# Designed miniproteins, single chains, continued (4), part 105

Each design is a single chain, and the fold is of that chain. pLDDT is the mean over its residues in the fold that is shown.

## One batch from the design tools (miniprotein)

Design m15637
Fold by ESMFold2-Fast:
Structure m15637 (fold): chain A 89 residues (1-89)
Amino acid sequence: SEEKEIEIKKILQNLLLALLELDLDKAKEELIKLYELLGKDQALIERVQNIGTAQAFLDILREFLTEQKVDQEQIDTILAEVEEKLRSL
């Protein structure tokens, strides 16, 4: 639904902002909200809860965006700033 698409975009924006701030806990909370909104099973939610590194989080986020049929070049563009910031630390 349109309402669901708006909520998904809002969560993704909040998630990306958390990643840019290097707030992994906040980014995980936002991804869990997104998984719950999409009706993902408990095992996938637990997988997100068990993420210990920003790189593991980015790997799961890439997998999720690919599953949602987001173009690979768009995924690379979206995550490029976050990945560069992580490498600069």
Scores: mean pLDDT 80

Design m15638
Fold by ESMFold2-Fast:
Structure m15638 (fold): chain A 85 residues (1-85)
Amino acid sequence: SEEELEKELAKRFEELKEELRKKYPTAEEAYEELLKLAKERKDEKAIESIEKLKEKITDEEELLEKLVEMLAQYRLRLEVEEEEA
């Protein structure tokens, strides 16, 4: 069921955000890890999005939350790709 799959993915996404918030407690640490992953994947669009977030969001907590959200999306995508490999 697509509905069950979406629910499972949403739960995993929230779990990843919680884990990443604990692992990367500062915006700088989250930014460095996310940028590293995007560069390794040669994902130019992701790199541009990350840089725009850093320029647009001056609040440390808001920036950290958005960076962790993007990092969780990246990790979730990698997990899905690994299961298909």
Scores: mean pLDDT 79

Design m15639
Fold by ESMFold2-Fast:
Structure m15639 (fold): chain A 62 residues (1-62)
Amino acid sequence: MREELKKRIEKVESDEEIIQVAKELGFDEATINYILSQPSIEKKKETLLFLLERRERRAAAA
């Protein structure tokens, strides 16, 4: 993953910022809702980073 993306996600403080970043990265509503279902802002950020890495790996294979 790109270092600047990790830094941007680390700076996120609210659900609205998570939604904005996830939409910018092209995640669908179901994926965004899954991220928002996590119990804390830290867990939401971890989940977003995990899904971003998986998506980048799939994009490289396609």
Scores: mean pLDDT 76

Design m15640
Fold by ESMFold2-Fast:
Order: sequence, then structure tokens, then C-alpha cells
Structure m15640 (fold): chain A 133 residues (1-133)
Amino acid sequence: DPRREEVSRRLRELIDRNLYRSEKLKKIAKENKLKSLSEVLNQLSEEERESFILGYIALLLAQTALSEGRLEEAELALEAMEYADRGDLERAIELLRKAGLSDEVIEELKKDIREGKIDIPRHHELIAAALNR
């Protein structure tokens, strides 16, 4: 499927650019001697923190949607990731909603990430359940 191959390629390119392993986060951790994701996120501005969190949610959504064969939702998630990276948080949230995430699911994911509770299997199941409602 050329559409699925293109989505997979774009997702790989975004991951390979280390969008969620950014040198900026590593620098903040090193300069402030921080050891937890929560401590690193607390050193970011509110906009930078929300950008990281929304981008990570969009990444999880893209991976989940692709695994479920939901190519439209995967494409919307990739677009949301690009807008989050640019700092356009409102557009990123709109695209996550359009892809099928409720505000309740988005807020639960945001809370977990802010608290450093990154559980990829659990978050994958939560997103898959939302997409298959």
C-alpha cells in the first residue's frame, strides 16, 4: 500500500530527526543536573513543554493509528506532530481531535507525560481504544 509506506517513511523521518530526544532536552538535563523527564520538562517554558508533550502524543497516535491500519488518522497525527514542533499548539490539538482523540484522552496523556509516567504499551492501548470507538 503506497499510502501506508509513505506514512511509515514520514514517521521514521520524524523519529530519526530526534524530535522527542532533542539535544535541547539533553542540554537542559546536563546543565541543571536533572535526572527525571518531569524535572527536565519543568525547566522548559510553558509553550516549549506543551509543544514537547503534544508532539509526543501525536507520535504515539501516529504509531497506534498506523498499527491499526487507520491511515487517515496516522496522517493527521503526523501533521499534528509538525504543528506541535513549530509551536502551533492550537492547530496541533485540533488535528489530534480530528484524528479521534477526545479532550479527556488528550488531558490524561498530557498529565502522565508531565509527571514522567511514560508507559508506551498502556498509552498505545488507550489511544487504540479511542480510535476504535
Scores: mean pLDDT 78

Design m15641
Fold by ESMFold2-Fast:
Structure m15641 (fold): chain A 84 residues (1-84)
Amino acid sequence: GADAELAEAQKEAHEAAGELLALLKAHYDKLPAEAQEKVLEIVREVQAVIDEVLAGEQTAEKFRELAEKIREAIARIEEIVAST
């Protein structure tokens, strides 16, 4: 049902957010200042999406889109880490 789908989507977004936070804790302080600024820009983009999702009607679709955006952010940050 819709409630079960919402709960699953919320869990996926929460798990993705936890992975993003773990990546930042592991690597952020070790990056040069230029790379840190690029990472902060990506984090600000993710925070804007979180704020939009939480301010509007909370649906499974919106949380799935949020999880996908967080996964894209993780991939972008991993590329920055790998290039330093």
Scores: mean pLDDT 87

Design m15642
Fold by ESMFold2-Fast:
Structure m15642 (fold): chain A 55 residues (1-55)
Amino acid sequence: MTVVEADAAAFAARSAAHPATVLQNLEDLIRRNLEEFGDEVVVRLTGAGEPERVF
C-alpha cells in the first residue's frame, strides 16, 4: 500500500476493530456529556487538550 492507502486502511481497521458494544458505551457517555457541557466536550475531543481549540 502507498502511504495514502495505508492511512485510509488504518482508519478503517481502527473503526472495524471497535466492537459495537464498546462504541455503544462510548456513544452513551459522549451523548450524556455533550448534552451537559455541549461545546466543552467537542473542544476536548477535537482540541486534544489544545487551549485554542483546533484553530
Scores: mean pLDDT 55

Design m15643
Fold by ESMFold2-Fast:
Structure m15643 (fold): chain A 78 residues (1-78)
Amino acid sequence: SLEEKLEQIEKLAREALKSPSTNVRAFAAEVLRIIEEAKETGDYEKGLEEIKRMAENALKSKDKDVQEFAKKVLEILE
């Protein structure tokens, strides 16, 4: 379900906040912000679409840690 995907991504992002990479922590914080908004509005589909778009863009990053985190997010979404 959409709620289960959001929960899995939320758990992954909360773990990523402990990353030594500042860029990974920043990306994880933004993902968590989108999840919070989705919970407040009830628009889980919109939240997941926004997270997917961000993760797809993050795959183009020169930061390998950011690419790896984005890849894990996309695995949950597919």
Scores: mean pLDDT 87

Design m15644
Fold by ESMFold2-Fast:
Structure m15644 (fold): chain A 91 residues (1-91)
Amino acid sequence: GAEAGAEAGEEAARLGAEGGYRYGREGGRKAAGEGARAAAEAGKGEAGASAGSGAGGGGAQAAGLGAKYGKEGAEEGAKAGAEAARAGAKS
């Protein structure tokens, strides 16, 4: 759970940074909200075997959005991934 959420956030940050270079910060912020939500949902309350694939899927979505819309997507995605990881660890 926690590891997958953190990994999803890292992936989102990486791709979002590249997207930010191309697409700009304002679009990144908007997409970040959606990507962060997806990453957080993936890490939430699905602890155990299923959390791994769920968190990976949410992170991939977050990464895609971040990459498309910009730098702020990377930051929000990474933040959501970290939050998802903490939530997964607690559950």
Scores: mean pLDDT 49

Design m15645
Fold by ESMFold2-Fast:
Structure m15645 (fold): chain A 64 residues (1-64)
Amino acid sequence: AVAEMRDLIEKAKQYVEEARQLSKEGELAKKTVSDKRAQELFNEAQEKYRQAQELVEKANEIAS
C-alpha cells in the first residue's frame, strides 16, 4: 500500500530529526553538564536512527 509506505517514511524522517536534536544536546552536555549525560543523549540519538532505519526497511518490503 503506497499510503502505508508513505506513512512509514514520514515517521522515519521524524525520528531522524529527533536524533539530530539529541546529538546537538549531547554535544552541549559534553561541555556543560557531564560526559555521562552526553553519552545518554548520544545513545538515544543512535536508537532514533536505528528506528528510522527499521521503518525505511519495512517500507521497502511493502514496496516489493
Scores: mean pLDDT 81

Design m15646
Fold by ESMFold2-Fast:
Structure m15646 (fold): chain A 81 residues (1-81)
Amino acid sequence: EEIERFRANRDALVAELARYSPEVAKEVGAILDELIAEGKTEFPGVEIFARVAERHGLVTREELLAASPAELADIQRRLFA
């Protein structure tokens, strides 16, 4: 039940991201699939964006964890540009 909800939320998130960037949507989908394989039944948005931003060289994990909400929003905007 929770895993089914996670998969539905994963598909919805990937579909929404694909409206801005198909490449980012594919990468986030892969990260979510890894979380499911690890036994997670939820997706923490901050952790997902941290992994994507780190892979794209926009920030280090340390920088992202120290970021304010406004800085996180700016990072997301740059990712989806």
Scores: mean pLDDT 67

Design m15647
Fold by ESMFold2-Fast:
Structure m15647 (fold): chain A 70 residues (1-70)
Amino acid sequence: SMMEEIAEAIKAAAEAGDLEKAKALITEASVTDEGSKAVARAIIELADAGDEKGYEVAREAGTAGGREAR
């Protein structure tokens, strides 16, 4: 599904430590309700798997890419 593909792409970027790619994917996904759920799913799955590195990258990407610039 589209949500599964988005979640897996975010997880892959976060696990690779690619902050810029994770930011871009999260920003693009967050445009829709379905994409926002995929972002939440990716973060939950990283936390559940115990991937501390991936979780931290995804959390930072969500903070930097998901907020409107002032």
Scores: mean pLDDT 75

Design m15648
Fold by ESMFold2-Fast:
Structure m15648 (fold): chain A 81 residues (1-81)
Amino acid sequence: SPSLVVTVSPNPALVGQQVTQTTSRVAESLTWLDPDGRVVASATNSSSLTSPVLTTPGTYSVRAVDREGNSVTGEVEVLPP
């Protein structure tokens, strides 16, 4: 089976947009973290999670963990408008 992979689109993004993370298989947990490391969105047992509207420029992070405990991370650069 293919390894757990996360993709983030659009990347880079602009303040005022939403960004979606998509995993290659169902993750047990998905999280969006803002540039300060605060969790701003989460989902369970999903392969996709759309961010809230991006309000702050900076590097946002995503984390996905599968049932077996494998984890992947991604980043999106958010630019001012």
Scores: mean pLDDT 84

Design m15649
Fold by ESMFold2-Fast:
Order: sequence, then C-alpha cells, then structure tokens
Structure m15649 (fold): chain A 87 residues (1-87)
Amino acid sequence: LEEAARAAGSVGSSGHGTMMKTELLGLQQGYDEAVQNNDKEMLQTILEQLKFLKKMFEYYASQGEKGAKEAVEALEKKIKEIEELLK
C-alpha cells in the first residue's frame, strides 16, 4: 500500500493524487495492525475497501490522471496478496 501511495503521490499536487495517497496511507496503517494481530475480519474489510478504491482509480486512469494506472497496478498486486493470506 505504501508503494501504491507513492505512485499516486508522485504526480504533483493534483487533488486526485493527494486523495489517493491519503486513502492508501490510512489503509496501510489498518493493514499493518490487522497483520500484527492476525485479524482476518479486518483484513477482509481492508480487502473490500481496496477493491472499491481500485475501481475508483481505474476511473481516474481512464480520464488520463497520471499515476492512477500505476496505483491500480500496485493495488491489484496488494489485493492478490491479501486474498492469498485469507485462504
């Protein structure tokens, strides 16, 4: 999620880039706590939020927002990692 936040935030001070970075950093904190506590219910909640954000970032990428495509790719990788943890 920090990698996705860096990708989103690298695009200068556009409102969308700042929003994407802020959301991803918040989810990173929740993810770290959930992993530390072996909280699979919280991991499931984070997974659902990441899937929602991926759809929103895909929309921004379709509108030509720089960094959104890279953020989507990083999110897709993280979604797969969390899905594997929940098996």
Scores: mean pLDDT 75

Design m15650
Fold by ESMFold2-Fast:
Structure m15650 (fold): chain A 74 residues (1-74)
Amino acid sequence: ALDAREALAAYAREIGGGGRLSAEQLRDALVRRLGLSPGMAEAVVAAARRDGLFRDGRLSPEQAARALETAMGL
């Protein structure tokens, strides 16, 4: 959780956008930075959408880490 949040925060800083991730950017970060399969990454994105975590189409790295925990049953 903490390591995932740090990796997602680093990715958010690299791409700009005020340190927040779009659904596409979250999916890319989960696959490329955290090594998740595309199916697992899509499950995390779906969980974040279901829980209403995308505000103005974007979520924070902390919210992304929470969605990862939810999707993985952690």
Scores: mean pLDDT 77

Design m15651
Fold by ESMFold2-Fast:
Structure m15651 (fold): chain A 73 residues (1-73)
Amino acid sequence: SPADQTLAEMQAILEEMKQETDIMKVTKHGFRMLGLNTELQLLADRTGTPADRQAAAQADAILQEGLAIMKKL
């Protein structure tokens, strides 16, 4: 599904952030992750399906891990 593809992209970005030492690159990854999370939150709000709500919850969890990496910069 589109939600599963977006979650996979967010997870890939998170793994890249864990390996990246360039503050600017980590920051750019963080902004991309914020955008993807927003897309999944809006999808869940629009559809109200349990699957989309679950995807939105997973997206938020991935975002929180990314924000924790950025906080250590």
Scores: mean pLDDT 86

Design m15652
Fold by ESMFold2-Fast:
Structure m15652 (fold): chain A 108 residues (1-108)
Amino acid sequence: GTGVAPIEPGESFETGLERALRSLGYDARVLEVVYEDETFLLAVVEYTLNGETRYAVVVARRFWTKTQEVMVVVDVRPFDTREEALKYAEELKSNPERFRGLIRSTNS
C-alpha cells in the first residue's frame, strides 16, 4: 500500500518519511539517505519484525496539495541484510528510468 503523512513546517524529509512508514505499520528508522531532492527520497530503513532486524529500501515523494505538503511512500522493498538493501538503492540511483517506474499516481 501507499503511506501518506503530513510534512510540518521546518521538518526534514527524513522525519516525514519515518512518519509515513509508521502510517503503514512500520516502526522504522532511516539508516541512510541514498538520494534526496526537493521531490524524491530514496532511503534504506531498519525495522524490527518478530524480534528480528529487517531492512527495506523506500522510495518516497514529496507531494503538494492545495492546503499542505505531504510525504507519499511509493515503494517499499524488504531485504534481510543492510548490504543487499544498499546495493538495490545504489542500482535505483544509477538507473533513473527504473526509479521513476516505481512512482505511482496518488489519484484515488
Scores: mean pLDDT 73

Design m15653
Fold by ESMFold2-Fast:
Structure m15653 (fold): chain A 91 residues (1-91)
Amino acid sequence: MEEGEKKAKFYLTIAKILELAAFDPEKAREEAEKDEEVFKEVLELINEFLAWGKEIAADTSLTEEEKTALALARLNEIIEELKRKAREALS
């Protein structure tokens, strides 16, 4: 019971930080730095996203608009997956 709530809060906090990063990256970093486990997970997700982004950026068959759309779609997928994990932790 308590473990489920703790896991849900962890995933929701990371999702909120990633959403915040889209319009206030400075504040998103400050929020992430308040908790070492949250900060570690945010860094791992950002590193995975950047590694994926390098492959997309190198693809000469894609337009800049398509690359931007793919990046936004990927970020939204990560946020939705975190929210899904939070819901499962409460079930």
Scores: mean pLDDT 80

Design m15654
Fold by ESMFold2-Fast:
Structure m15654 (fold): chain A 102 residues (1-102)
Amino acid sequence: MKELEKLIEEARKLIKEAKKLIEQGKIEEALKKLGEALKLIQEAIKLAKTKEQLEELLELVKEVRELAMEALKKAEDKKLILEAIGLILDAIGLELDIEKKL
């Protein structure tokens, strides 16, 4: 579906931006981008009809989790630490939801 493809493309762009922000030490901005990407992936999961589409979304969720863990390592204030942990937990939840459908 064209709508699903657009959500995936937008999520990939946000993930790429977040990775660059983490490398620059802009952790608050990176976490915000990862949160936006995760919301787009969550909407995309509702539109996914094939196992192949679900596997692609699972890969994106895992990438968000890995980047959120990287952001957590660089987070120095309590707010950013909690935001990173929240994103990691949300990503794990989505991974489990997708795996149940595979």
Scores: mean pLDDT 88

Design m15655
Fold by ESMFold2-Fast:
Structure m15655 (fold): chain A 97 residues (1-97)
Amino acid sequence: LTPEQEAEIDIALAEIQLAVAKLSKDPDSTVEGIEKAVEILERTVERYELTPEQRADLIAIAEDGLKLLEEVKDQVKDPEKYEATIERIRALLERLR
């Protein structure tokens, strides 16, 4: 696989984790799914030189993750993990923008 194709696979895996988080009925499982998506995005940014289109895809996934976290914020049992996940996404978006 080329580095560009490897990055595309990682982006697809992050999208899958976000989709699983969206389908979760448990708020803490939603946070865990988003955390996994963010971990993949952080790894992708660190490992690969991204095209503008790939960077836009990462931004979209990260922003969707933030929106989903906002929807479950008052229902989570682990607020520390929730806040840590939000800060990771914000840091990632700052690097991508």
Scores: mean pLDDT 87

Design m15656
Fold by ESMFold2-Fast:
Structure m15656 (fold): chain A 108 residues (1-108)
Amino acid sequence: MELKEKIEELKKWLLSKLNEESQKIVEEMIEELKKEGYEEEEAEARVLYSIYAAMLRKLGIVPENAKNPETLSLEELVKMTEEMKKILEKEGVTSEQITKVILEEVKG
């Protein structure tokens, strides 16, 4: 699967768990990174990585070796986000939990 297709699948999964207002917040976060000079795929991957990692932290799953996302390649960001998605799918995160994480990422 092409890297862009992987990013699209990760984004679709997240958005499928969100109401329209929360989906808009995710899209706004992506647009803000694009305005900062990130390419679309990099902006999407960084936003998704941040939200997925924050959800894992809320579940008490602390990545012991989490690197600063600024030091990760696009391929590494996508790979780590795919692994985080597998964990979140297993844990059955609720729309309420995801919404709280998104609001905290926007306000922090």
Scores: mean pLDDT 76

Design m15657
Fold by ESMFold2-Fast:
Formats: structure tokens, sequence, C-alpha cells
Structure m15657 (fold): chain A 80 residues (1-80)
């Protein structure tokens, strides 16, 4: 399995943070619903391997958009 060292982990966090910031800016400009912002945060957590955080965010999304929550839950299960 692929294991990241400290430098690789820092670079990954910086790349994920930049992509997350760009996606959030685009959603804000488009006037997207709250569920889309939570979905971006869940995607960032998945990219960083934080499955617990991703699952917490999916539970919040389920209250706003159950269909979107189901799609993200499938992505989390595939990452396990």
Amino acid sequence: MTVLNEEERKKLREEVEAERAAALAELRAAGAPEAYFLAVEAGAALALGDLERAEELVRRIEELDPEMAEELREAIERAK
C-alpha cells in the first residue's frame, strides 16, 4: 500500500487545500446550496485519507440533500 512520508503529506495537504479553496470560490460565485460546500469539504477529507471526517460531513449533507449524501457514502466505502 502507498504510504506518504512527512514531506509528501505536507505537499498533499497544500494541494488539497488549494483545490478546496478554488472549488469553494466557484460554488460561492455560482450561489450553490450549503450541501455543495459540505461535499467539497468531504471530498478534501477523502483525498487526505480522513475517512472519519468525511463520514461526519456526509451525515450533515444527508440532512440537506440525501441523494448527494448517498453518492458520497459510496465514494467513502470505495476508499475503505
Scores: mean pLDDT 78

Design m15658
Fold by ESMFold2-Fast:
Order: C-alpha cells, then structure tokens, then sequence
Structure m15658 (fold): chain A 67 residues (1-67)
C-alpha cells in the first residue's frame, strides 16, 4: 500500500471520529440542559442522530457518571 493511500485512510478515519464526537457532544449538551429526559424525548433524539434508543440511554448514563 502507498503512503498516500494510508494518509487518505487516516483522514477519512478522523472525519468519522469527528462525526461520532458530534453525536456525543449533542447528547452531552442536551443532558446538561435536561438531565432527566423523558422516554419520548430519548426516542426522538435517537431517530435524529441515527442511533438506537439503547445507545442513547447508555451515552446519557456515561455522561451523568462524568458529571
């Protein structure tokens, strides 16, 4: 594999990581404003972010543990 191909893969990986971080930042900001969101709100947030309800619930729990 060429070094140029490795750099392109690294850049693509960084962009994907930034996308995941943006979803986490959105959930974190939401939890700071509303620390105890309703199940309906969690479901809407999951649909908007393209995540499962279970994933969003886990992320909320982790964010609360960091607070």
Amino acid sequence: ASDEAKELLFTHGTMLSKGASRKEATIEAFVHVNPNPSEETIKKLAERLGLSVETVKKMIKEIREKM
Scores: mean pLDDT 67

Design m15659
Fold by ESMFold2-Fast:
Structure m15659 (fold): chain A 74 residues (1-74)
Amino acid sequence: SLEEKIKEVEKKMKEFIEKLPEMSEEERRQALKELGDLAQEVVDEGNRAGDVASVVRLLEITGEYMKEAREIEK
């Protein structure tokens, strides 16, 4: 379900933030690519299903974690 996929994205975002200080530049690029691919899959599936609320929720979650990542790298 979309709900389970969004939960998986959030879980992977949390793991990314936790590991970010220990990641090499290459590991960060690869992790961001994989997270971006997963997020895009959810957006595409949500749009196909007409589930705008789930797409908005995913974007809010990813935006929040990306803000945290920028603060850690500062």
Scores: mean pLDDT 79

Design m15660
Fold by ESMFold2-Fast:
Structure m15660 (fold): chain A 93 residues (1-93)
Amino acid sequence: MKSLEELAEELAEEIISKIKDKELKEVFEEMMRKGKENNRPMVFLGIANFILVALEEGKPELGRKLLLALAEHNNLSEELKNFLLELYEKMVK
């Protein structure tokens, strides 16, 4: 039976494979790498997925608010929060 971490990685790979926008795909991959590096792959998968949905619905401000709220509630460091915000701004422009 696969661990939750292994399942999160498989789900991330499946989502990434379905992203047609190159910039969104690269950002999602970078977020998942950072999540794995910091032993928080499920949190980063959740943040990345909610951001992707908000952008697909044409609601970039909602995506930014969701990113900040999820980062705060999961006690992410200021460094990780700034990393996520920097990547998000690259997707919105």
Scores: mean pLDDT 78

Design m15661
Fold by ESMFold2-Fast:
Structure m15661 (fold): chain A 93 residues (1-93)
Amino acid sequence: MDPREELRRLLKEIIKAIMEGNFDKLKEIADKYGNEFLRKIAEEAYKKVKERGVTDPEEVYKILLDILKKHNPSVTDEFIELLKEAVEEVKKE
């Protein structure tokens, strides 16, 4: 089992929950994976998406990327690629 595939699936579920305006689902995801950092990033992204009325997965990606770089300037290119792959999977649904 590939940890990269698990992370991509997790990011996809987070993006979908943000786009759907489903804050409760975001909390369930955070609780399931126990990642407090990812929870903080997702909550901040949810607030910005809601404030701006964003429905486009590409715009959600840009908001998440800005927040990630703000809280972790050392975020890896590999993580950014996984986030982009998750966005592309959401678009295909």
Scores: mean pLDDT 75

Design m15662
Fold by ESMFold2-Fast:
Structure m15662 (fold): chain A 65 residues (1-65)
Amino acid sequence: LSEAVEKAYSNAYKAFSALYQKQISQKEANAMIEDAIEEAIKSGATEDQAASAVVQAKMELYSER
């Protein structure tokens, strides 16, 4: 879809990856994901599109383990 959705996916993936590697806390990861969603919405994505991108990032990361 849009570049805004792709950016939300990328930022969420980085947050989940850092959390998985124990590089950041759960609170820091939650803040990064929330910021990614807000930025995507400000860039023209719907809340549902931004949330879907976050879910896809999480699924892809944990599918690879």
Scores: mean pLDDT 79

Design m15663
Fold by ESMFold2-Fast:
Structure m15663 (fold): chain A 58 residues (1-58)
Amino acid sequence: GRALRITERVRSASEPPVEFEPGEVVSAATLARLFPGFSPAQAVALAVANGGAEEVEV
């Protein structure tokens, strides 16, 4: 199935912060926790476009 590899350490501005480390493989739903109000598909598109994650097969 499709998953996402985190390419940069990221932390949300929310309280409490959501944080992912480089090399972590996460689902689209997990990645969406960095982007409150976004769908998982929107969060994936934004993260990939900004170089913060890449799509991988698992």
Scores: mean pLDDT 74

Design m15664
Fold by ESMFold2-Fast:
Structure m15664 (fold): chain A 74 residues (1-74)
Amino acid sequence: SGEEAARALVEEALAEGRVVHSAEEVRARLAAAQAAAPTVADSETALLAALEALGREAALLAAARGLGVELPLR
């Protein structure tokens, strides 16, 4: 699933040290997404969106490092 794939990408990138997000930062972002949602269904949707975004960020950072390309960071 997209949630599982995004989580796996984040965990893999964190384990390899290829992203700036710590486990605490990831947990905080997921907790914030859930807390902002008014219902369980909305919190599930918010969680999936947050996980997909984190997965994309982790994959992009890993790809950039592998290619030696600097990406615009916040």
Scores: mean pLDDT 60

Design m15665
Fold by ESMFold2-Fast:
Structure m15665 (fold): chain A 68 residues (1-68)
Amino acid sequence: ALEEEFRRFDKDGDGVLSGEELRDFVLSYRSFSSAEEFNSFIAQFDKDRDETLDFEEFRAFMEALAAQ
């Protein structure tokens, strides 16, 4: 189930979500009022700050959304 969602946004098929793919993914599940709010939220999951999420980070993100 989550794997299908991940593959939907992973346009390059490289097993990670990067840059525009990451933004499209996050905005599909949560709206933000400002770029600062978006960046602060993403920083909780992207410790390397390279705007890249692998599947495990994706799963953590989805679990955090479900917990809200």
Scores: mean pLDDT 70

Design m15666
Fold by ESMFold2-Fast:
Structure m15666 (fold): chain A 94 residues (1-94)
Amino acid sequence: MKLKIVVASKSREAAEKAAKKIEEYLKKQGVESEVTPVVADSLEEAVAAAKRLGAHAVVYVNDDGSLEVTFLPSASEEEKEAVEAAVKALNEEL
């Protein structure tokens, strides 16, 4: 399973930190992933970037550090479950 995820934030540092945590979580679960940090002023801009990159999911880092996930039509149910588990685990650490 090769899961492509865009992790977006208004801050590149926040996007890069969240991307690393998501990638490490998925790797521990045995999920091969390609996680790309993107600077975006809104979730809508992040979704547009994800569509261009052929990603399965967008994880947006809110101003409070919480993560929200949006899935693109290309995402399978297994891919959705893997990303939702990662986002939930990381939000519970906040």
Scores: mean pLDDT 82

Design m15667
Fold by ESMFold2-Fast:
Structure m15667 (fold): chain A 83 residues (1-83)
Amino acid sequence: SAIEKKYIFANMHYIAIHSTAYVMIRRDPSLQSWMDEVIKEVDKLMKKGKEAYEKKNLSELTKVYNELMKIEDEVVEREKRLQ
């Protein structure tokens, strides 16, 4: 279903952010404070995403997905600056 696919893609972005955060902190420990706030925010978003998925609310799930994509873009852009 469209809702199931959206939730899977949201989880993929969530996992990618966590993985990238782990790698970035190992390369530059000074990023720890910023990454802690990023992780806290994506954890809150995925909690909302799970609730939207369980309620079959595609509109709310899409908002969560879009916010996760924005956060991933910011994290990836910062990662590029470390290279």
Scores: mean pLDDT 88

Design m15668
Fold by ESMFold2-Fast:
Structure m15668 (fold): chain A 87 residues (1-87)
Amino acid sequence: AGSPSLDQAIEQGDKKTISRSYTDLGEYHLSLGNVNGAIIYSQKGVELGGPDDSYSLRVLGQAYDAGGNTDKAKEYFDRADKIKAEK
């Protein structure tokens, strides 16, 4: 569920910590075969991680791949790879 202090933490610049927590939840749901949860949490990780968070993009790609959306998976893997190489 949502945290009542999430907006406050985001405003304080804790975005990277919150992003990592969401991405870790995405990986966890992916490990359970919960594709919908993996997509939701890893997408939040991408939103909060900023343009240099290749890990969150990779996890989101894995979640889409597990859901059978290989085109979106490829897009996110390519984005993660470029960010990892350049940023």
Scores: mean pLDDT 75

Design m15669
Fold by ESMFold2-Fast:
Structure m15669 (fold): chain A 67 residues (1-67)
Amino acid sequence: RQAELEAARDRVIEVLRKQAPTLSLDELIEQAKAAADRLADYFGLTPEQRERLRAELIRAVEEAHAA
């Protein structure tokens, strides 16, 4: 369900933001990709939805690392 996916996504973003000061950008991007793939597999997302989720999580970690 979309609301459950959004809640899980937001939780992942919060965890990655807390890790941002202790990890390199490359490490954060790899964790973001892995998290997006796990969520996509769990929720049965289409390839287009998976790509969008990956992009959203990568953008969130880039913003957190830049701040």
Scores: mean pLDDT 79

Design m15670
Fold by ESMFold2-Fast:
Structure m15670 (fold): chain A 64 residues (1-64)
Amino acid sequence: IEEVAKKILDLLKQGKYDEALQLLLSHGFSEDEAIDLMTKVSGLLSRGKFSEALDLIISRLEKL
């Protein structure tokens, strides 16, 4: 879970949104859930809140 969350965070930091979306979908997210998470994580990343962004991804993965 944590390694997958770090991979997603790294992809979003690089602007690789399509790759991040596909990775989320492969882990059981719906398209709406993936887009919501990516939007919120991107907002946190734009504010430099990398730790909060990672924690959000981990929390969402654990609830699947």
Scores: mean pLDDT 81

Design m15671
Fold by ESMFold2-Fast:
Structure m15671 (fold): chain A 80 residues (1-80)
Amino acid sequence: MSIEELKEKVLELAEEVLARLERLLAAETDPARRQRLQQLIELVKAIMEQAKKETNEEYLKQLLAQVEAIGAEADALEAA
């Protein structure tokens, strides 16, 4: 995978995860869950900004893994 393809993959997945987290936050009434969702949203936004500037393949792979982990947490929150 090229650096450009990897960067695109990170950003596309991050945008999907961000949209899901924002939908979950809009429907959430529990204060502790709202705080966690807000934290995850800020983390995804930070990853997107880092990915836009990153040229190192290993760091982009780490960012991808972080977004995938946040996506898995979003899946768990959505299923509950």
Scores: mean pLDDT 85

